Designed miniproteins, single chains. Designs and how they scored, part 103

Each design is a single chain, and the fold is of that chain. pLDDT is the mean over its residues in the fold that is shown.

## One batch from the design tools (miniprotein)

Design m3801
Fold by ESMFold2-Fast:
Structure m3801 (fold): chain A 80 residues (1-80)
Amino acid sequence: LEAALEPLAREMERLAEEAVEAAKAGDTEKAKELLERVRELGEEAVRKAEALGASQEEVDALRAAIEATVEQIEKLIEEA
């Protein structure tokens, strides 16, 4: 499961870092666009985990981690 989700996790990390940089630079529109892409990749990761036979507990943990990441980025955008 972890290995299969690694490419999506890496892409989400890259987009999250870009969103933080955009927010720090005051480009809130770009930061919001990147945040939406992170949300879309998160949904894809959840669907892929389910397709790979992840347990409900694993899916719930993944959703919680994605939600926490999104919340942190949203906070940074609002503070920018």
Scores: mean pLDDT 79

Design m3802
Fold by ESMFold2-Fast:
Structure m3802 (fold): chain A 60 residues (1-60)
Amino acid sequence: KEKVIEILKEIAELIVEHDGLEKKEETWKKIEKQIEESADEVLETRNLKELEEFLKELKE
């Protein structure tokens, strides 16, 4: 679970930094909640590898 949350948070941070989303507390809290909820779903679907590939694409 922690691995999935880590990857999702890193993806969200990259998107925020590159897209220049305003750092509003409300927006960031919403993103964090979505990450936690998505992490549970990803653990059920076991799509960790797909998330890692997506993160790699965002970094490059």
Scores: mean pLDDT 65

Design m3803
Fold by ESMFold2-Fast:
Parts: C-alpha cells; structure tokens; sequence
Structure m3803 (fold): chain A 55 residues (1-55)
C-alpha cells in the first residue's frame, strides 16, 4: 500500500504531466484513495496535502 506522501507525490506528478486542473487532480486523488482503501480521514489528509502542493 502507498503511504499518504507517496499518493500525493504520484497525483502531483500526474497533474503536472497531464495539465490537470485542481478540480481534476482532487477528483483523481479522491477516487484513487477510495480504490486503495484509505479511510475518509486519510482521504481528507491526502486532499489537503495535494491542495498545498498545487498552490
């Protein structure tokens, strides 16, 4: 299983590579976190860190 930091880094890389909007990157992160079995609290932590990385 990926760590929270690993999933955030992966989504940031994909967002930059594919020119995703913030909304698209956040939607992709939520879908991936849910698919990988992260808790709601862990999913929110991933989204928060991703927003920070996109700013």
Amino acid sequence: MFSIDQIVAFILQEARKHNLTEEEALAAARTLAEALGYSPEETEQILRKLREGLA
Scores: mean pLDDT 80

Design m3804
Fold by ESMFold2-Fast:
Structure m3804 (fold): chain A 57 residues (1-57)
Amino acid sequence: SMEKKREEILEEAEKRAKELLKQVKETGVLDVEEVEKEVEEQLKKVREMLENNDIPL
């Protein structure tokens, strides 16, 4: 089902984003908040694309 595929893509994107944020925090980057905002903006874009069935494969 398309809904299952959407959920999988979102879950993977979220997991990768969280791992990246963890790495940034561990490296001691002071601009963690800015990186966090950019990651969240990208995830929002992915969510909107999936909701509109616009999957840029």
Scores: mean pLDDT 70

Design m3805
Fold by ESMFold2-Fast:
Structure m3805 (fold): chain A 80 residues (1-80)
Amino acid sequence: SPRDRLTALLQRIADLLMQIESLPQSEIAAAIQRATDAVAAGDLAALRAILDEMVARAEALDPEIAAQVRALVDEFLAVV
């Protein structure tokens, strides 16, 4: 289902972000919660903004991991 695919993609994004040593787990958890809330609200504009913010934050810390996160975000948005 679209919900199951989104949950799996958000988990993969979280797993990648957790590899960035300087990024606090609490910050990752808060961002994933905001993304989950946007999905529950059907707010695709908010979801896009949250995912773009997460990629930008990762890019400042680890460009290689950020590129992988961007690829997962783009894969999800291509299906929606």
Scores: mean pLDDT 82

Design m3806
Fold by ESMFold2-Fast:
Structure m3806 (fold): chain A 58 residues (1-58)
Amino acid sequence: GEAAIERARELAARHADSGGAVAAAGMVEKDVREGKMSEEEALRGLDRLEALVAAGRV
């Protein structure tokens, strides 16, 4: 999905100063586009990534 791809791009844009966050969001977008990850799995992963960024872990 489109929602997961939009969320990944938005997260990367908001956290452009975090190379780890940008790379991880880009991988989620790629996996969704290639059918390797469902939209629900991607959104859950992006929520986790946002929490890790907020905690200073990426």
Scores: mean pLDDT 82

Design m3807
Fold by ESMFold2-Fast:
Structure m3807 (fold): chain A 97 residues (1-97)
Amino acid sequence: MDELVERVRRAAEEAERAIAAGDEKAANEAALRLADAVAALLAAAGAPEREVAIVATSIQLLVVAANASLTEEERRAAAEALRDLVEEAVARARALA
């Protein structure tokens, strides 16, 4: 479990940095890595396949929203929503384990 949580933490930090930098390509690539890491964590914890798919898709949609954002305030809001979603996924995985 802890190795999967560490993988999610690193991927989340990469995604937040790419979003803050305004690098759309790096943010999209980081989002794919984060979605994969969160999916692996939830699946290992025994979450239903539908729940795993919904959370992974939500991560990708939040990064798309951040990349479409024209203001720093909108990008900050998207990054905060992404952080909250990741923390909820980690808490869910620990509750299932």
Scores: mean pLDDT 82

Design m3808
Fold by ESMFold2-Fast:
Structure m3808 (fold): chain A 92 residues (1-92)
Amino acid sequence: GSGAAGGLIDAMRAALEEGGKASVEVKGDTVTLTIEDAGEKAIEAAEKALEAAKADGATAELKREGDKVTLTVSGLDAPGLTAVALDGIGLS
């Protein structure tokens, strides 16, 4: 099963695989993933990450502005936040 953190990491990977850009910002218990130049796989992965976060009991929302996708997830535990932050800066 994919948790909220795993879904966010998958969305980041899909964006990079399609030649887009992905960035992650962590503020308290909230993670904001921004994907620029998002392709079909990145959009699908972000939608799956949204559903995974909701299944884990987190609050999640997805905003689309053309090829820019912003996924905000709140209520992740500290290990999940650390995993997403490390992947987002290329250390995982």
Scores: mean pLDDT 72

Design m3809
Fold by ESMFold2-Fast:
Structure m3809 (fold): chain A 72 residues (1-72)
Amino acid sequence: SKKEELKEDYDAALKAIERHFADMPPELRERLREEFNKAYEEILKKSTDYEQAKDEFYRKLAELVQRARAEA
């Protein structure tokens, strides 16, 4: 289902934070996790299909990651 498939993308994104931003301050990593969670919940509620939800989710994640890297 859309929810289950998007959840897999979300879980992978959380693991990526731990792997690629291990050297970031814990506060910034926690903030990224919270922002990823908000993006997941919002997109899950608004999107009608998985492909649309996935595209919107990854665009949002890319923006959040760019901002985090600028702060780190």
Scores: mean pLDDT 78

Design m3810
Fold by ESMFold2-Fast:
Structure m3810 (fold): chain A 94 residues (1-94)
Amino acid sequence: SVEEVIEKIRNVEEVELPALVEAYKRGEVSREDFEQGLLLLVQLLRKVAETFKDSEEVKEAIIELLRKALELAKELGLSEEVIKEIEELIKELE
């Protein structure tokens, strides 16, 4: 359902992504693995957005998560490729 998808997206934003960032900051996750994880997240969110294309609420939740990921990627000095992929999906959904 739409509600279950939004709940899962919000869990990634509020729990999973912050936990991954903290693990990265502690040196428990390499930069390469962290960047690959973000790229896989973008690919997953693109697929979710296409599946739920008629849901403005799902689109809004995805954009909020992507904006948070973008802020973190810039703050942590991640690669231009990661930043570009996040920015491109935000632009496509807006």
Scores: mean pLDDT 88

Design m3811
Fold by ESMFold2-Fast:
Structure m3811 (fold): chain A 89 residues (1-89)
Amino acid sequence: MPKEILELEVEAGVAEIKGAVAVMLDDKEGLREAAEELERIAERLAEAGDYKGAAETYRRAAELYRRAGDEEAAERAERKAEEAERKAR
């Protein structure tokens, strides 16, 4: 695994923890920030060729966007996850 993909996977894990904390605190701004971080990480994972990691990370971003009340961003992230999953096959 290239170092870039490993670093992105670690960053995704940190962003997921940040999102989980924001869920517990009902912090909609923190949820949105964590979702945006995950979306950026997923885009970079896809660029690096880790389409499976990208798809999973986009789905996590979509979940956080929904919790933040941003259905449009959630739907966008879900579509990107589906595209990444198709490329992983």
Scores: mean pLDDT 83

Design m3812
Fold by ESMFold2-Fast:
Structure m3812 (fold): chain A 61 residues (1-61)
Amino acid sequence: LEGKIAVAVKDYKAKSPNELSLKKGEKVKVLLEVGDHYVVAQSLETGEIGIVPKEYLEIIE
């Protein structure tokens, strides 16, 4: 997943300052995988970086 572009498949609202909020259809760059369930991603729309659950993302290629 690292270095790939992904799209949010549904809205996600950050539950902590370290998490990234996403709107469905928003594109992110995956920077790092964190365990089995999370990634650190950067929004391509806002440039903000944060943790998001993997299940909210679909890799696009």
Scores: mean pLDDT 82

Design m3813
Fold by ESMFold2-Fast:
Structure m3813 (fold): chain A 75 residues (1-75)
Amino acid sequence: MAERVAAAAEDILAGTTLSHEELAEKYGISVETVRRLVEALGTASGEKLKQMLRELGVPEERIDELAARADARKA
């Protein structure tokens, strides 16, 4: 399950055109988890973003990578 949350986060960062419902179905996660991922990746940065990703179930080894990619996208 954790790897699917990370994969959904990657798809969001890659600029997917999928809706929250389509992402939830594709990765087998809840629509609520997708909404929280979009919010975290779009609005949070640095340590706050890393903490939000942990709370959403992203594997620890993927958090630094995904947070760095999200921050680069905002710059």
Scores: mean pLDDT 79

Design m3814
Fold by ESMFold2-Fast:
Structure m3814 (fold): chain A 79 residues (1-79)
Amino acid sequence: MKAVEEFVALVKAGASPADAARHAAAVVLREKGLDAEAETLLTDPAAAADALAAAQAAVPGVLEEIQEALEAGVRAAGL
Protein backbone atom coordinates (compact mmCIF):
# COMPACT_ATOMS: atom_id res chain seq x y z
CA MET A 1 0.00 0.00 0.00
CA LYS A 2 1.68 3.22 -1.23
CA ALA A 3 0.42 5.35 1.69
CA VAL A 4 1.93 2.91 4.25
CA GLU A 5 5.26 2.88 2.36
CA GLU A 6 5.30 6.72 2.27
CA PHE A 7 4.55 6.96 6.03
CA VAL A 8 7.32 4.48 6.96
CA ALA A 9 9.85 6.10 4.56
CA LEU A 10 9.23 9.59 5.99
CA VAL A 11 9.43 8.43 9.64
CA LYS A 12 12.73 6.64 8.86
CA ALA A 13 13.98 9.88 7.20
CA GLY A 14 13.32 11.78 10.45
CA ALA A 15 9.93 13.37 9.68
CA SER A 16 7.48 13.82 12.56
CA PRO A 17 4.62 11.26 12.70
CA ALA A 18 2.21 14.16 12.02
CA ASP A 19 4.06 15.19 8.82
CA ALA A 20 4.34 11.53 7.75
CA ALA A 21 0.58 11.09 8.36
CA ARG A 22 -0.25 14.18 6.26
CA HIS A 23 1.86 12.87 3.33
CA ALA A 24 0.38 9.35 3.63
CA ALA A 25 -3.16 10.80 3.62
CA ALA A 26 -2.25 12.85 0.50
CA VAL A 27 -1.15 9.59 -1.24
CA VAL A 28 -4.59 8.03 -0.54
CA LEU A 29 -6.34 11.18 -1.83
CA ARG A 30 -4.27 11.21 -5.07
CA GLU A 31 -5.03 7.49 -5.69
CA LYS A 32 -8.75 8.47 -5.59
CA GLY A 33 -8.19 11.37 -8.05
CA LEU A 34 -8.53 14.02 -5.32
CA ASP A 35 -5.37 15.91 -6.32
CA ALA A 36 -6.63 19.37 -5.22
CA GLU A 37 -7.54 18.09 -1.73
CA ALA A 38 -4.15 16.30 -1.48
CA GLU A 39 -2.31 19.53 -2.44
CA THR A 40 -4.31 21.54 0.15
CA LEU A 41 -3.47 18.94 2.84
CA LEU A 42 0.27 19.28 2.07
CA THR A 43 0.48 23.09 1.54
CA ASP A 44 -2.16 24.50 3.95
CA PRO A 45 -2.43 22.50 7.22
CA ALA A 46 -4.99 25.05 8.55
CA ALA A 47 -7.38 23.95 5.76
CA ALA A 48 -6.69 20.20 6.28
CA ALA A 49 -10.00 19.47 8.08
CA ASP A 50 -12.04 21.17 5.31
CA ALA A 51 -10.03 19.35 2.61
CA LEU A 52 -10.68 15.98 4.31
CA ALA A 53 -14.41 16.78 4.66
CA ALA A 54 -14.56 17.66 0.93
CA ALA A 55 -12.73 14.39 0.10
CA GLN A 56 -15.22 12.34 2.17
CA ALA A 57 -18.16 14.07 0.41
CA ALA A 58 -16.64 13.33 -3.03
CA VAL A 59 -15.48 9.74 -2.25
CA PRO A 60 -17.42 8.16 0.65
CA GLY A 61 -15.16 5.89 2.71
CA VAL A 62 -11.91 7.72 1.85
CA LEU A 63 -11.43 8.80 5.50
CA GLU A 64 -11.69 5.12 6.54
CA GLU A 65 -9.00 4.21 3.96
CA ILE A 66 -6.78 7.02 5.31
CA GLN A 67 -7.34 5.84 8.90
CA GLU A 68 -6.49 2.21 7.96
CA ALA A 69 -3.34 3.34 6.10
CA LEU A 70 -2.18 5.49 9.05
CA GLU A 71 -2.81 2.66 11.56
CA ALA A 72 -0.85 0.23 9.34
CA GLY A 73 1.94 2.81 8.88
CA VAL A 74 2.23 3.44 12.64
CA ARG A 75 2.48 -0.34 13.27
CA ALA A 76 5.01 -0.84 10.43
CA ALA A 77 7.17 2.07 11.72
CA GLY A 78 7.20 0.58 15.25
CA LEU A 79 5.39 3.55 16.84
Scores: mean pLDDT 83

Design m3815
Fold by ESMFold2-Fast:
Structure m3815 (fold): chain A 60 residues (1-60)
Amino acid sequence: SMKEEEAKKEAAERAAKAAAEGVGGSGTHDFTQLATEKGADEKEAAEAAEKAGVRQAALS
């Protein structure tokens, strides 16, 4: 369904954002913080992830 599609897109964008921020940090603690931050600001994270994801995907 369409709801499935948008959820998939948001998940991918959030993952890209977390991966980009993870580059600056290392360790389980940092990853946990990133995940929590994404959950708190899902919309903001999605927009940032879209930009970061595109850049990261294009560059790598």
Scores: mean pLDDT 56

Design m3816
Fold by ESMFold2-Fast:
Structure m3816 (fold): chain A 55 residues (1-55)
Amino acid sequence: SMRDILLELNDELAEQMKEILEEAKKIEDPEQARKYFEEQMLKKLEELAERLDEL
């Protein structure tokens, strides 16, 4: 079902977002950390949109 697919994607994205956050935390400069986090999040949103279009 669509719901089950979305839940699976949500869990996968949550894990990937945690990894991105942990990498951002390693960046000492808060501005650089914010830019890294924002850039990676935008990429993940684009990947999600592409996957949803394949359904």
Scores: mean pLDDT 77

Design m3817
Fold by ESMFold2-Fast:
Structure m3817 (fold): chain A 93 residues (1-93)
Amino acid sequence: SMVEEARELVEAALAQARESAELARVAAEGVRAFAEGVRAQGSREEQLAVAEVLEEGARRLEELARESTPEQAEALREAARAMREAAAALRAA
């Protein structure tokens, strides 16, 4: 369920990013909060699986940023960075 929730949050963040880069940043902070819960309560297997989902989400946001205006790209890169930092914390757990 944690892996499925992570996928849903990442897809929601990507959908928000297509409408507003600023909403993608808010969604990414939600992903970070969720990842902290996974770090505290999840098994090692769940932590690693969620980290992979977040890394893929970050990659997709970075790809979207390359195709966006400079202003939008900055917000999307910040959202991607939040997801990568959350994934790194899960891998380090």
Scores: mean pLDDT 84

Design m3818
Fold by ESMFold2-Fast:
Structure m3818 (fold): chain A 72 residues (1-72)
Amino acid sequence: SPLDELLDEALKKLDEIAKNSKSIDELLEKFKELLKEVSEKMDKLNIDPLEQSKALAYLLAELVEYVLKMEK
């Protein structure tokens, strides 16, 4: 599915952002830009609003796991 491919790419980008971020603040700023990119791409694909919300929630949950690993 185009949404699944978009999410897979977004998760890979999030992993790279997390590995290259030196602080939680830097991670959050870069994540904000990633969310904007993903939202714009989902709109162009005419993804249903409920599916968009579930996808964004999934991406946010993955961000939380990275934040928790940095708050050791």
Scores: mean pLDDT 85

Design m3819
Fold by ESMFold2-Fast:
Structure m3819 (fold): chain A 71 residues (1-71)
Amino acid sequence: MSREELLARAEEIRAEAEELLDKKLISEEEYQEIADLLKEAVELLAKGKLEEAQELLDKAEEKLKELKEKA
């Protein structure tokens, strides 16, 4: 996966998490957990650490999926 693809994934995860927060389907704390993972992933992408960034994005997607199943 390219840096551009990983950045696109990060934006998609962020947008979906924001939508859930706006609808009050998740807490501010749950949103912040995802936001923190995305922030770290984007910082890793800036450093060229694509594999590490991908792992954090996978973790963020997993967390988002768990929250969607509970909502």
Scores: mean pLDDT 82

Design m3820
Fold by ESMFold2-Fast:
Structure m3820 (fold): chain A 69 residues (1-69)
Amino acid sequence: AELTPEQTEINSLVVKAARELLENADDPEKREKIREEFLKQLSKYRGPEEAERIVEAVEQAVADQLAMD
């Protein structure tokens, strides 16, 4: 597996954020806070554009999952 220590941390953040966003699908205020914290944590490891792309990808995956049910 080609994972750096940074990528391992980012993957952990992605899994946590996706789970929390799914659990709070009905709570826009909590979802916004989760998104903000996720972006802040990602910005420690990635530049702003890359961090935003990761957030968008996770949000899209969550939206796709919610649209199925």
Scores: mean pLDDT 79

Design m3821
Fold by ESMFold2-Fast:
Structure m3821 (fold): chain A 58 residues (1-58)
Amino acid sequence: GRSAEAFRAGVAAGASPERAARAVALIEELGVDVDPREVSRRTGVPVRAVSAMRRAMG
């Protein structure tokens, strides 16, 4: 599903698996239009990785 694709995109862009999983859950809760910097700040995933994850979910 889109969540699994987003997880893979996050890991490929440099996120650890644990942090990528947390970022996927947060994007699902807040919506794909969430500010990538907010997700990055809360999960420790780099902004570029969050942006890749959002594209995979949209």
Scores: mean pLDDT 82

Design m3822
Fold by ESMFold2-Fast:
Structure m3822 (fold): chain A 66 residues (1-66)
Amino acid sequence: MEEKIKEEIRKNYNLPEEKLEERLELAREIAEKLREIGRAFLERQLATTTDPKARAFLQEQLAKEE
């Protein structure tokens, strides 16, 4: 336990790794937001699309997002 805490402190002392962690966190948030927007767009297209092939394609894309 103490050894793990000491290792975490050692990592925090090496600030470049901490900055990379923040950047990775931001990148994940952006990716998640883009996915949310993409899903909403696909749902809207499915609601307005009457072509059977297009509907099947949109349903497949929505299933992948789940």
Scores: mean pLDDT 67

Design m3823
Fold by ESMFold2-Fast:
Structure m3823 (fold): chain A 85 residues (1-85)
Amino acid sequence: MKVTITIVVEREKAESVVKKIEEAAADTPGVISMEIKINYGKDFAEITVTATFESAEAAREFLLKIAEIAKEEKAYQVTVTLERV
């Protein structure tokens, strides 16, 4: 299963959000691969996470952790795209 997540946060929060995402992946069994890209704007950063999972359950657990991170860091926008393979 492949998931693409785009998170928009304040520019200054981007590094802490990335660290929390990396920790969430490490703490989630069944993450096969993860790629993080950051696109910096003037006031905002767009963080794009592309992750592949062994199971839908692993993907769900990871997405719940991402939702918590987005809430804590007061993300302006979160977009999730699911590819069922």
Scores: mean pLDDT 85

Design m3824
Fold by ESMFold2-Fast:
Structure m3824 (fold): chain A 75 residues (1-75)
Amino acid sequence: DEKERLEEELKKLKERYEELLENKEEATLWELTELAIELKAMAEKIPSVREELEEKVKELLELEKERMEKGEAAK
């Protein structure tokens, strides 16, 4: 069932987003970028959560930008 699979994937992505925000200082730039790409792809597949997921993508991209503006922060 495509819908069941998409809802399971969405739940996993939301869990990863929550975990990353709790440990945002330990997250790598790669992890921020990868999760943003995955959330954006999911927003494209599930219109009902598109706005919610786009908000999360925006926050991840802003965290990435802030880290880049602060220089090459390790961790």
Scores: mean pLDDT 76

Design m3825
Fold by ESMFold2-Fast:
Structure m3825 (fold): chain A 70 residues (1-70)
Amino acid sequence: MEEEELKKKIEELEKKIKELEEEREKLMEELRKAPNDIKKITELIGEILRVIGEIIELELEIRKLKEKLK
């Protein structure tokens, strides 16, 4: 794989992580606004966990790509 391709892919993944971090912040704010709705709280927690999982997967992919650059 070309070094330029690896760098571009890392940048794309970093942008996706940033977008997911913003999504997580938004979900956390919605969670703070819904203290008495158990169903809504459960749904928001599920979405937050999903976003966290996606961030972890992307961070692992970035780590693997960075190892290939070294």
Scores: mean pLDDT 81

Design m3826
Fold by ESMFold2-Fast:
Structure m3826 (fold): chain A 61 residues (1-61)
Amino acid sequence: SLDEAFALAEQAGRAFRAGDYETALALLDQAIEAARDHPGVQAFLERERARLEAEARARAA
């Protein structure tokens, strides 16, 4: 559901701020799945996931 997608995305944001990138990306993957019936929201979340993954990768370097 859309409400679950946003709740999961919020949890992902908290995990990312805590430096737990693996948990953040996993939660965002769950949010993308929860938004399955909403292509625009799913596309937005996929772009956010790519952005967070790039930031995590940059920090690991």
Scores: mean pLDDT 85

Design m3827
Fold by ESMFold2-Fast:
Structure m3827 (fold): chain A 100 residues (1-100)
Amino acid sequence: MEEVVELTVAVTLDPSVSEAQREALRAEIERIVAETPGLLDYRVFVSPDGRTLLVHALLASEEGARALLARLRELEARWRAQGIRVGLSHRQERVLLPAP
């Protein structure tokens, strides 16, 4: 079994954020996640109400998880500076992958 880090980030969108803006934000998030060193797997999905973007990332190290979270927080600050009303929350935990 390999110990990995799971980082879950929820990006909450104000109702004023359009679908086009949401898809642009999603694409930028997916790019940042995909460029993260030590990334093992990831998923980005939209909640059924369209108000939350959920990011699930598996990383080889806590350092990689912190680096990814820092980049996503910088992205949040940039979006807010552009008048896009978003909020981020996160959860990080160590998980064991099943033995093959």
Scores: mean pLDDT 82

Design m3828
Fold by ESMFold2-Fast:
Structure m3828 (fold): chain A 95 residues (1-95)
Amino acid sequence: MVDEKEVVDALALIALAILKIAQSRGDTSGVEDVIRVAEKLLEKYPDSAYAHTALGYAYYVQGKYEEAIRYFEKALEIDPSNELAKKLLEEVRKK
């Protein structure tokens, strides 16, 4: 229950922090790299709610709101108690 899932969730949270900093600075040059890493994590660990949330936020930062919504909804299907995914889904729907 620890180790792999905990590491994947931690990496996804770090990716989210990096994306949030990029968004606040208006610098999206690294977002494509974050997307590729998150997609690889999700391919190997498809049940990670945080990995879905990180990928959703990366699309949100790119202005791809429909893609962002799909990934946040998938995160909530996996973990309905994920407050971060709920908050981000609410925020993207306001756009």
Scores: mean pLDDT 76

Design m3829
Fold by ESMFold2-Fast:
Structure m3829 (fold): chain A 73 residues (1-73)
Amino acid sequence: MEVIEAAVKWELEQAGVSPEDAARIAREAAALADDPEAMRRKIKEALEKLGYSPEEAERIAEGVVALVQTLKA
């Protein structure tokens, strides 16, 4: 769980999300790591609330989910 949370936080920070927002979103998303679709939706919704466009939020969320799936393999 902690490794997944750290990876999600790092990926969000690389996309330009603030460390504080990235940490909050990563905690919520890591709890959904067993459900890729729910995780993707949670990240997308959180990013849209921060002012990201739907297209940007979707692209970032997909990248994060792909990273998490690699770490679980």
Scores: mean pLDDT 82

Design m3830
Fold by ESMFold2-Fast:
Structure m3830 (fold): chain A 55 residues (1-55)
Amino acid sequence: DLEKEAKEIAKKAFEQMKLQNLSEEEVKQGIKNTYDKELAEKTIKELEKLLEEAK
């Protein structure tokens, strides 16, 4: 399930962002460079949801 994979990747990316003090832009760019277009796009949407909840 591509959506489940996207959520798992987004959670790890969010954790990495907090631990390494990385910017949202850097993390999103990393996702785009690592995964295919569809998975990267879904992962970024899930990451954005996590970032909104953290505010």
Scores: mean pLDDT 81

Design m3831
Fold by ESMFold2-Fast:
Formats: C-alpha cells, structure tokens, sequence
Structure m3831 (fold): chain A 84 residues (1-84)
C-alpha cells in the first residue's frame, strides 16, 4: 500500500540521517557516491518498474528495497548538509 511505502521510505531516510551524523562524512563525498550509484542503477530501476507493472512480485520486492536504499541515501545527504 502507498502508506506502507511512505513509512518504509521515511524509516530508511531517518536511518540514513543517523548513519550520516555518526560517520560525519563530507557532503561532497556523499553526493559523489550517490551520483555514481544512481547512474549505475538507473537501467535496473527502469527494468524493475516494467516488471512490477506486469505483476512480477519478485520485481516489486526488489523495487521496494531500491526505494528504501534511495531514501537512506537521501537521509545521509541531509545529515551531511547540516555539517556543511
């Protein structure tokens, strides 16, 4: 359900914020890593979206994992921005 997706994404983003605060990584490093991972994963995400539309339950599970990972990385960016 959409509400469950939002909850899982928010939890992952909060986790990313905590990890970012604990590790204290510079914003530049976090953005560089995020950019590289986005470039590598874009074709996979597009393929998963098509399979989810076809009713593939395995693809749906994988898409949820990717969404949580993206939310976690967003949280890390937020933590790094606070460090400036």
Amino acid sequence: MAEELRRRAEEARERGRREGEERGRPLEEVLEELRREAEERLPEVEELARRVAEGDEEAREEALRIQEEIARKAGMVEAAERRE
Scores: mean pLDDT 72

Design m3832
Fold by ESMFold2-Fast:
Structure m3832 (fold): chain A 70 residues (1-70)
Amino acid sequence: MDEYVEKFRELAEKAVKSTPEEAKKLLKEAGRYASEAIKLGAGEEVRKAAEETGSKEAIDMVDAALAMYK
C-alpha cells in the first residue's frame, strides 16, 4: 500500500520537472500506482501525495480515479 503511494509521488514529482511529452508518460505510470493504492483503501493518502507534489495534473488524475470508486 505505502509502496504504491510512494511510487506515485516519485513519478508525479518527476513529471512536474519534465517536458510535456515525458510528463504524460510519467503521469500514466503514476495513475496505475494511484489506482492500485485506491483499490487497497489508500485513496486519501494518494490524494494528499498529489497535493504535496503541487501538480494540478496529478491532482486531477487522482480525483478522476477516486470518482470511479464512489
Scores: mean pLDDT 79

Design m3833
Fold by ESMFold2-Fast:
Structure m3833 (fold): chain A 74 residues (1-74)
Amino acid sequence: SPEAEESTQRLIEGLKTLLEEAKKAYEEGKFEKAKILVDELLSVADTLLKNPALTEEQREEVKKIVEEGKKIKE
């Protein structure tokens, strides 16, 4: 439903916020904070990817966020 898609999109926007906060922490030399934020992002994303209400576009968006988060930990 459109309401379910809107709800899942809000969760994806939350993941984007976590990613940007992790990037900022990393750039500021706060590596432990960046790692904690990435670990949280990966945990939330794993749960979200199990949601059957995700559209294919939303699923690809979450996968890209996961890829970016993993790069911060490398």
Scores: mean pLDDT 83

Design m3834
Fold by ESMFold2-Fast:
Structure m3834 (fold): chain A 63 residues (1-63)
Amino acid sequence: MTEEEWAEAEFTLDLIKAVVAYKAGDYDTAIETLRKGIERYKDVLPEAAKQLEEFLKEVEKAK
């Protein structure tokens, strides 16, 4: 698999983790997951990183 294909798979898992935490009311875990994801994907998957940044803003507003 390519490095990009692995990053896409990891992005999907991180997004699912953040969504599950957010729905459970665990905002701290959701925020931590999103921040780590943004740092990880900003150079490899910049559009995916932007999606995580937008979700982070929503989670921070809900906290």
Scores: mean pLDDT 80

Design m3835
Fold by ESMFold2-Fast:
Structure m3835 (fold): chain A 75 residues (1-75)
Amino acid sequence: SAAAVAEELALVEEILRLQEEYVALRDAGAPRAELDAVLREILARGRELLARSTDPEVREAARRQIALAEAALAA
């Protein structure tokens, strides 16, 4: 539905904004706790996108974001 497509696009845009926030915080030398908070938000939004999307390309992008956030949180 058009509503489902709009919600999916909104999640993609939010993940991109969170990635930009993460890079900005990292460049500013933010504490690990602040970086981890943004990574957990990326992880949560990525999981939501993966659960909602039927588009293989969007699902693959969501899986990459989940994997990167999980790896960064585990390091």
Scores: mean pLDDT 88

Design m3836
Fold by ESMFold2-Fast:
Structure m3836 (fold): chain A 67 residues (1-67)
Amino acid sequence: VIEEAEKVLKEVEEQKKALDDMIAASLAKGAVMSPEQQAKIAELRAQLDQKVAEAEKRKAEYEKLLA
């Protein structure tokens, strides 16, 4: 079950990288992001941060049970 928390952390890192790559690709093509798109990106980052916090808490709880 610790593996589930580690999988979530890895998936979040991959999602953050994909988001950064998408932004970089858009900027390289001369595209300008709208304020609405910027707000959605901020929301996605907040959701990813929440998933990290939940995964870390879950991992800590399982480690405490094993100790």
Scores: mean pLDDT 73

Design m3837
Fold by ESMFold2-Fast:
Structure m3837 (fold): chain A 56 residues (1-56)
Amino acid sequence: SKEEEEKLAKARKKAEEEILKKKGLSQELLKQYYEAVYDNKLSKKEMDEIRKKITE
């Protein structure tokens, strides 16, 4: 159901946020990563740049 999908999406976002916070990354980078991964509002080039900043 839509409710189950929304709960799953929220759980995934929370888990990623906790992992990235443990790496000491800024909340702004976390937000940009969420938008890139889950909202698909960014171009592939922009997503790759954010991912590089998060993973490196």
Scores: mean pLDDT 67

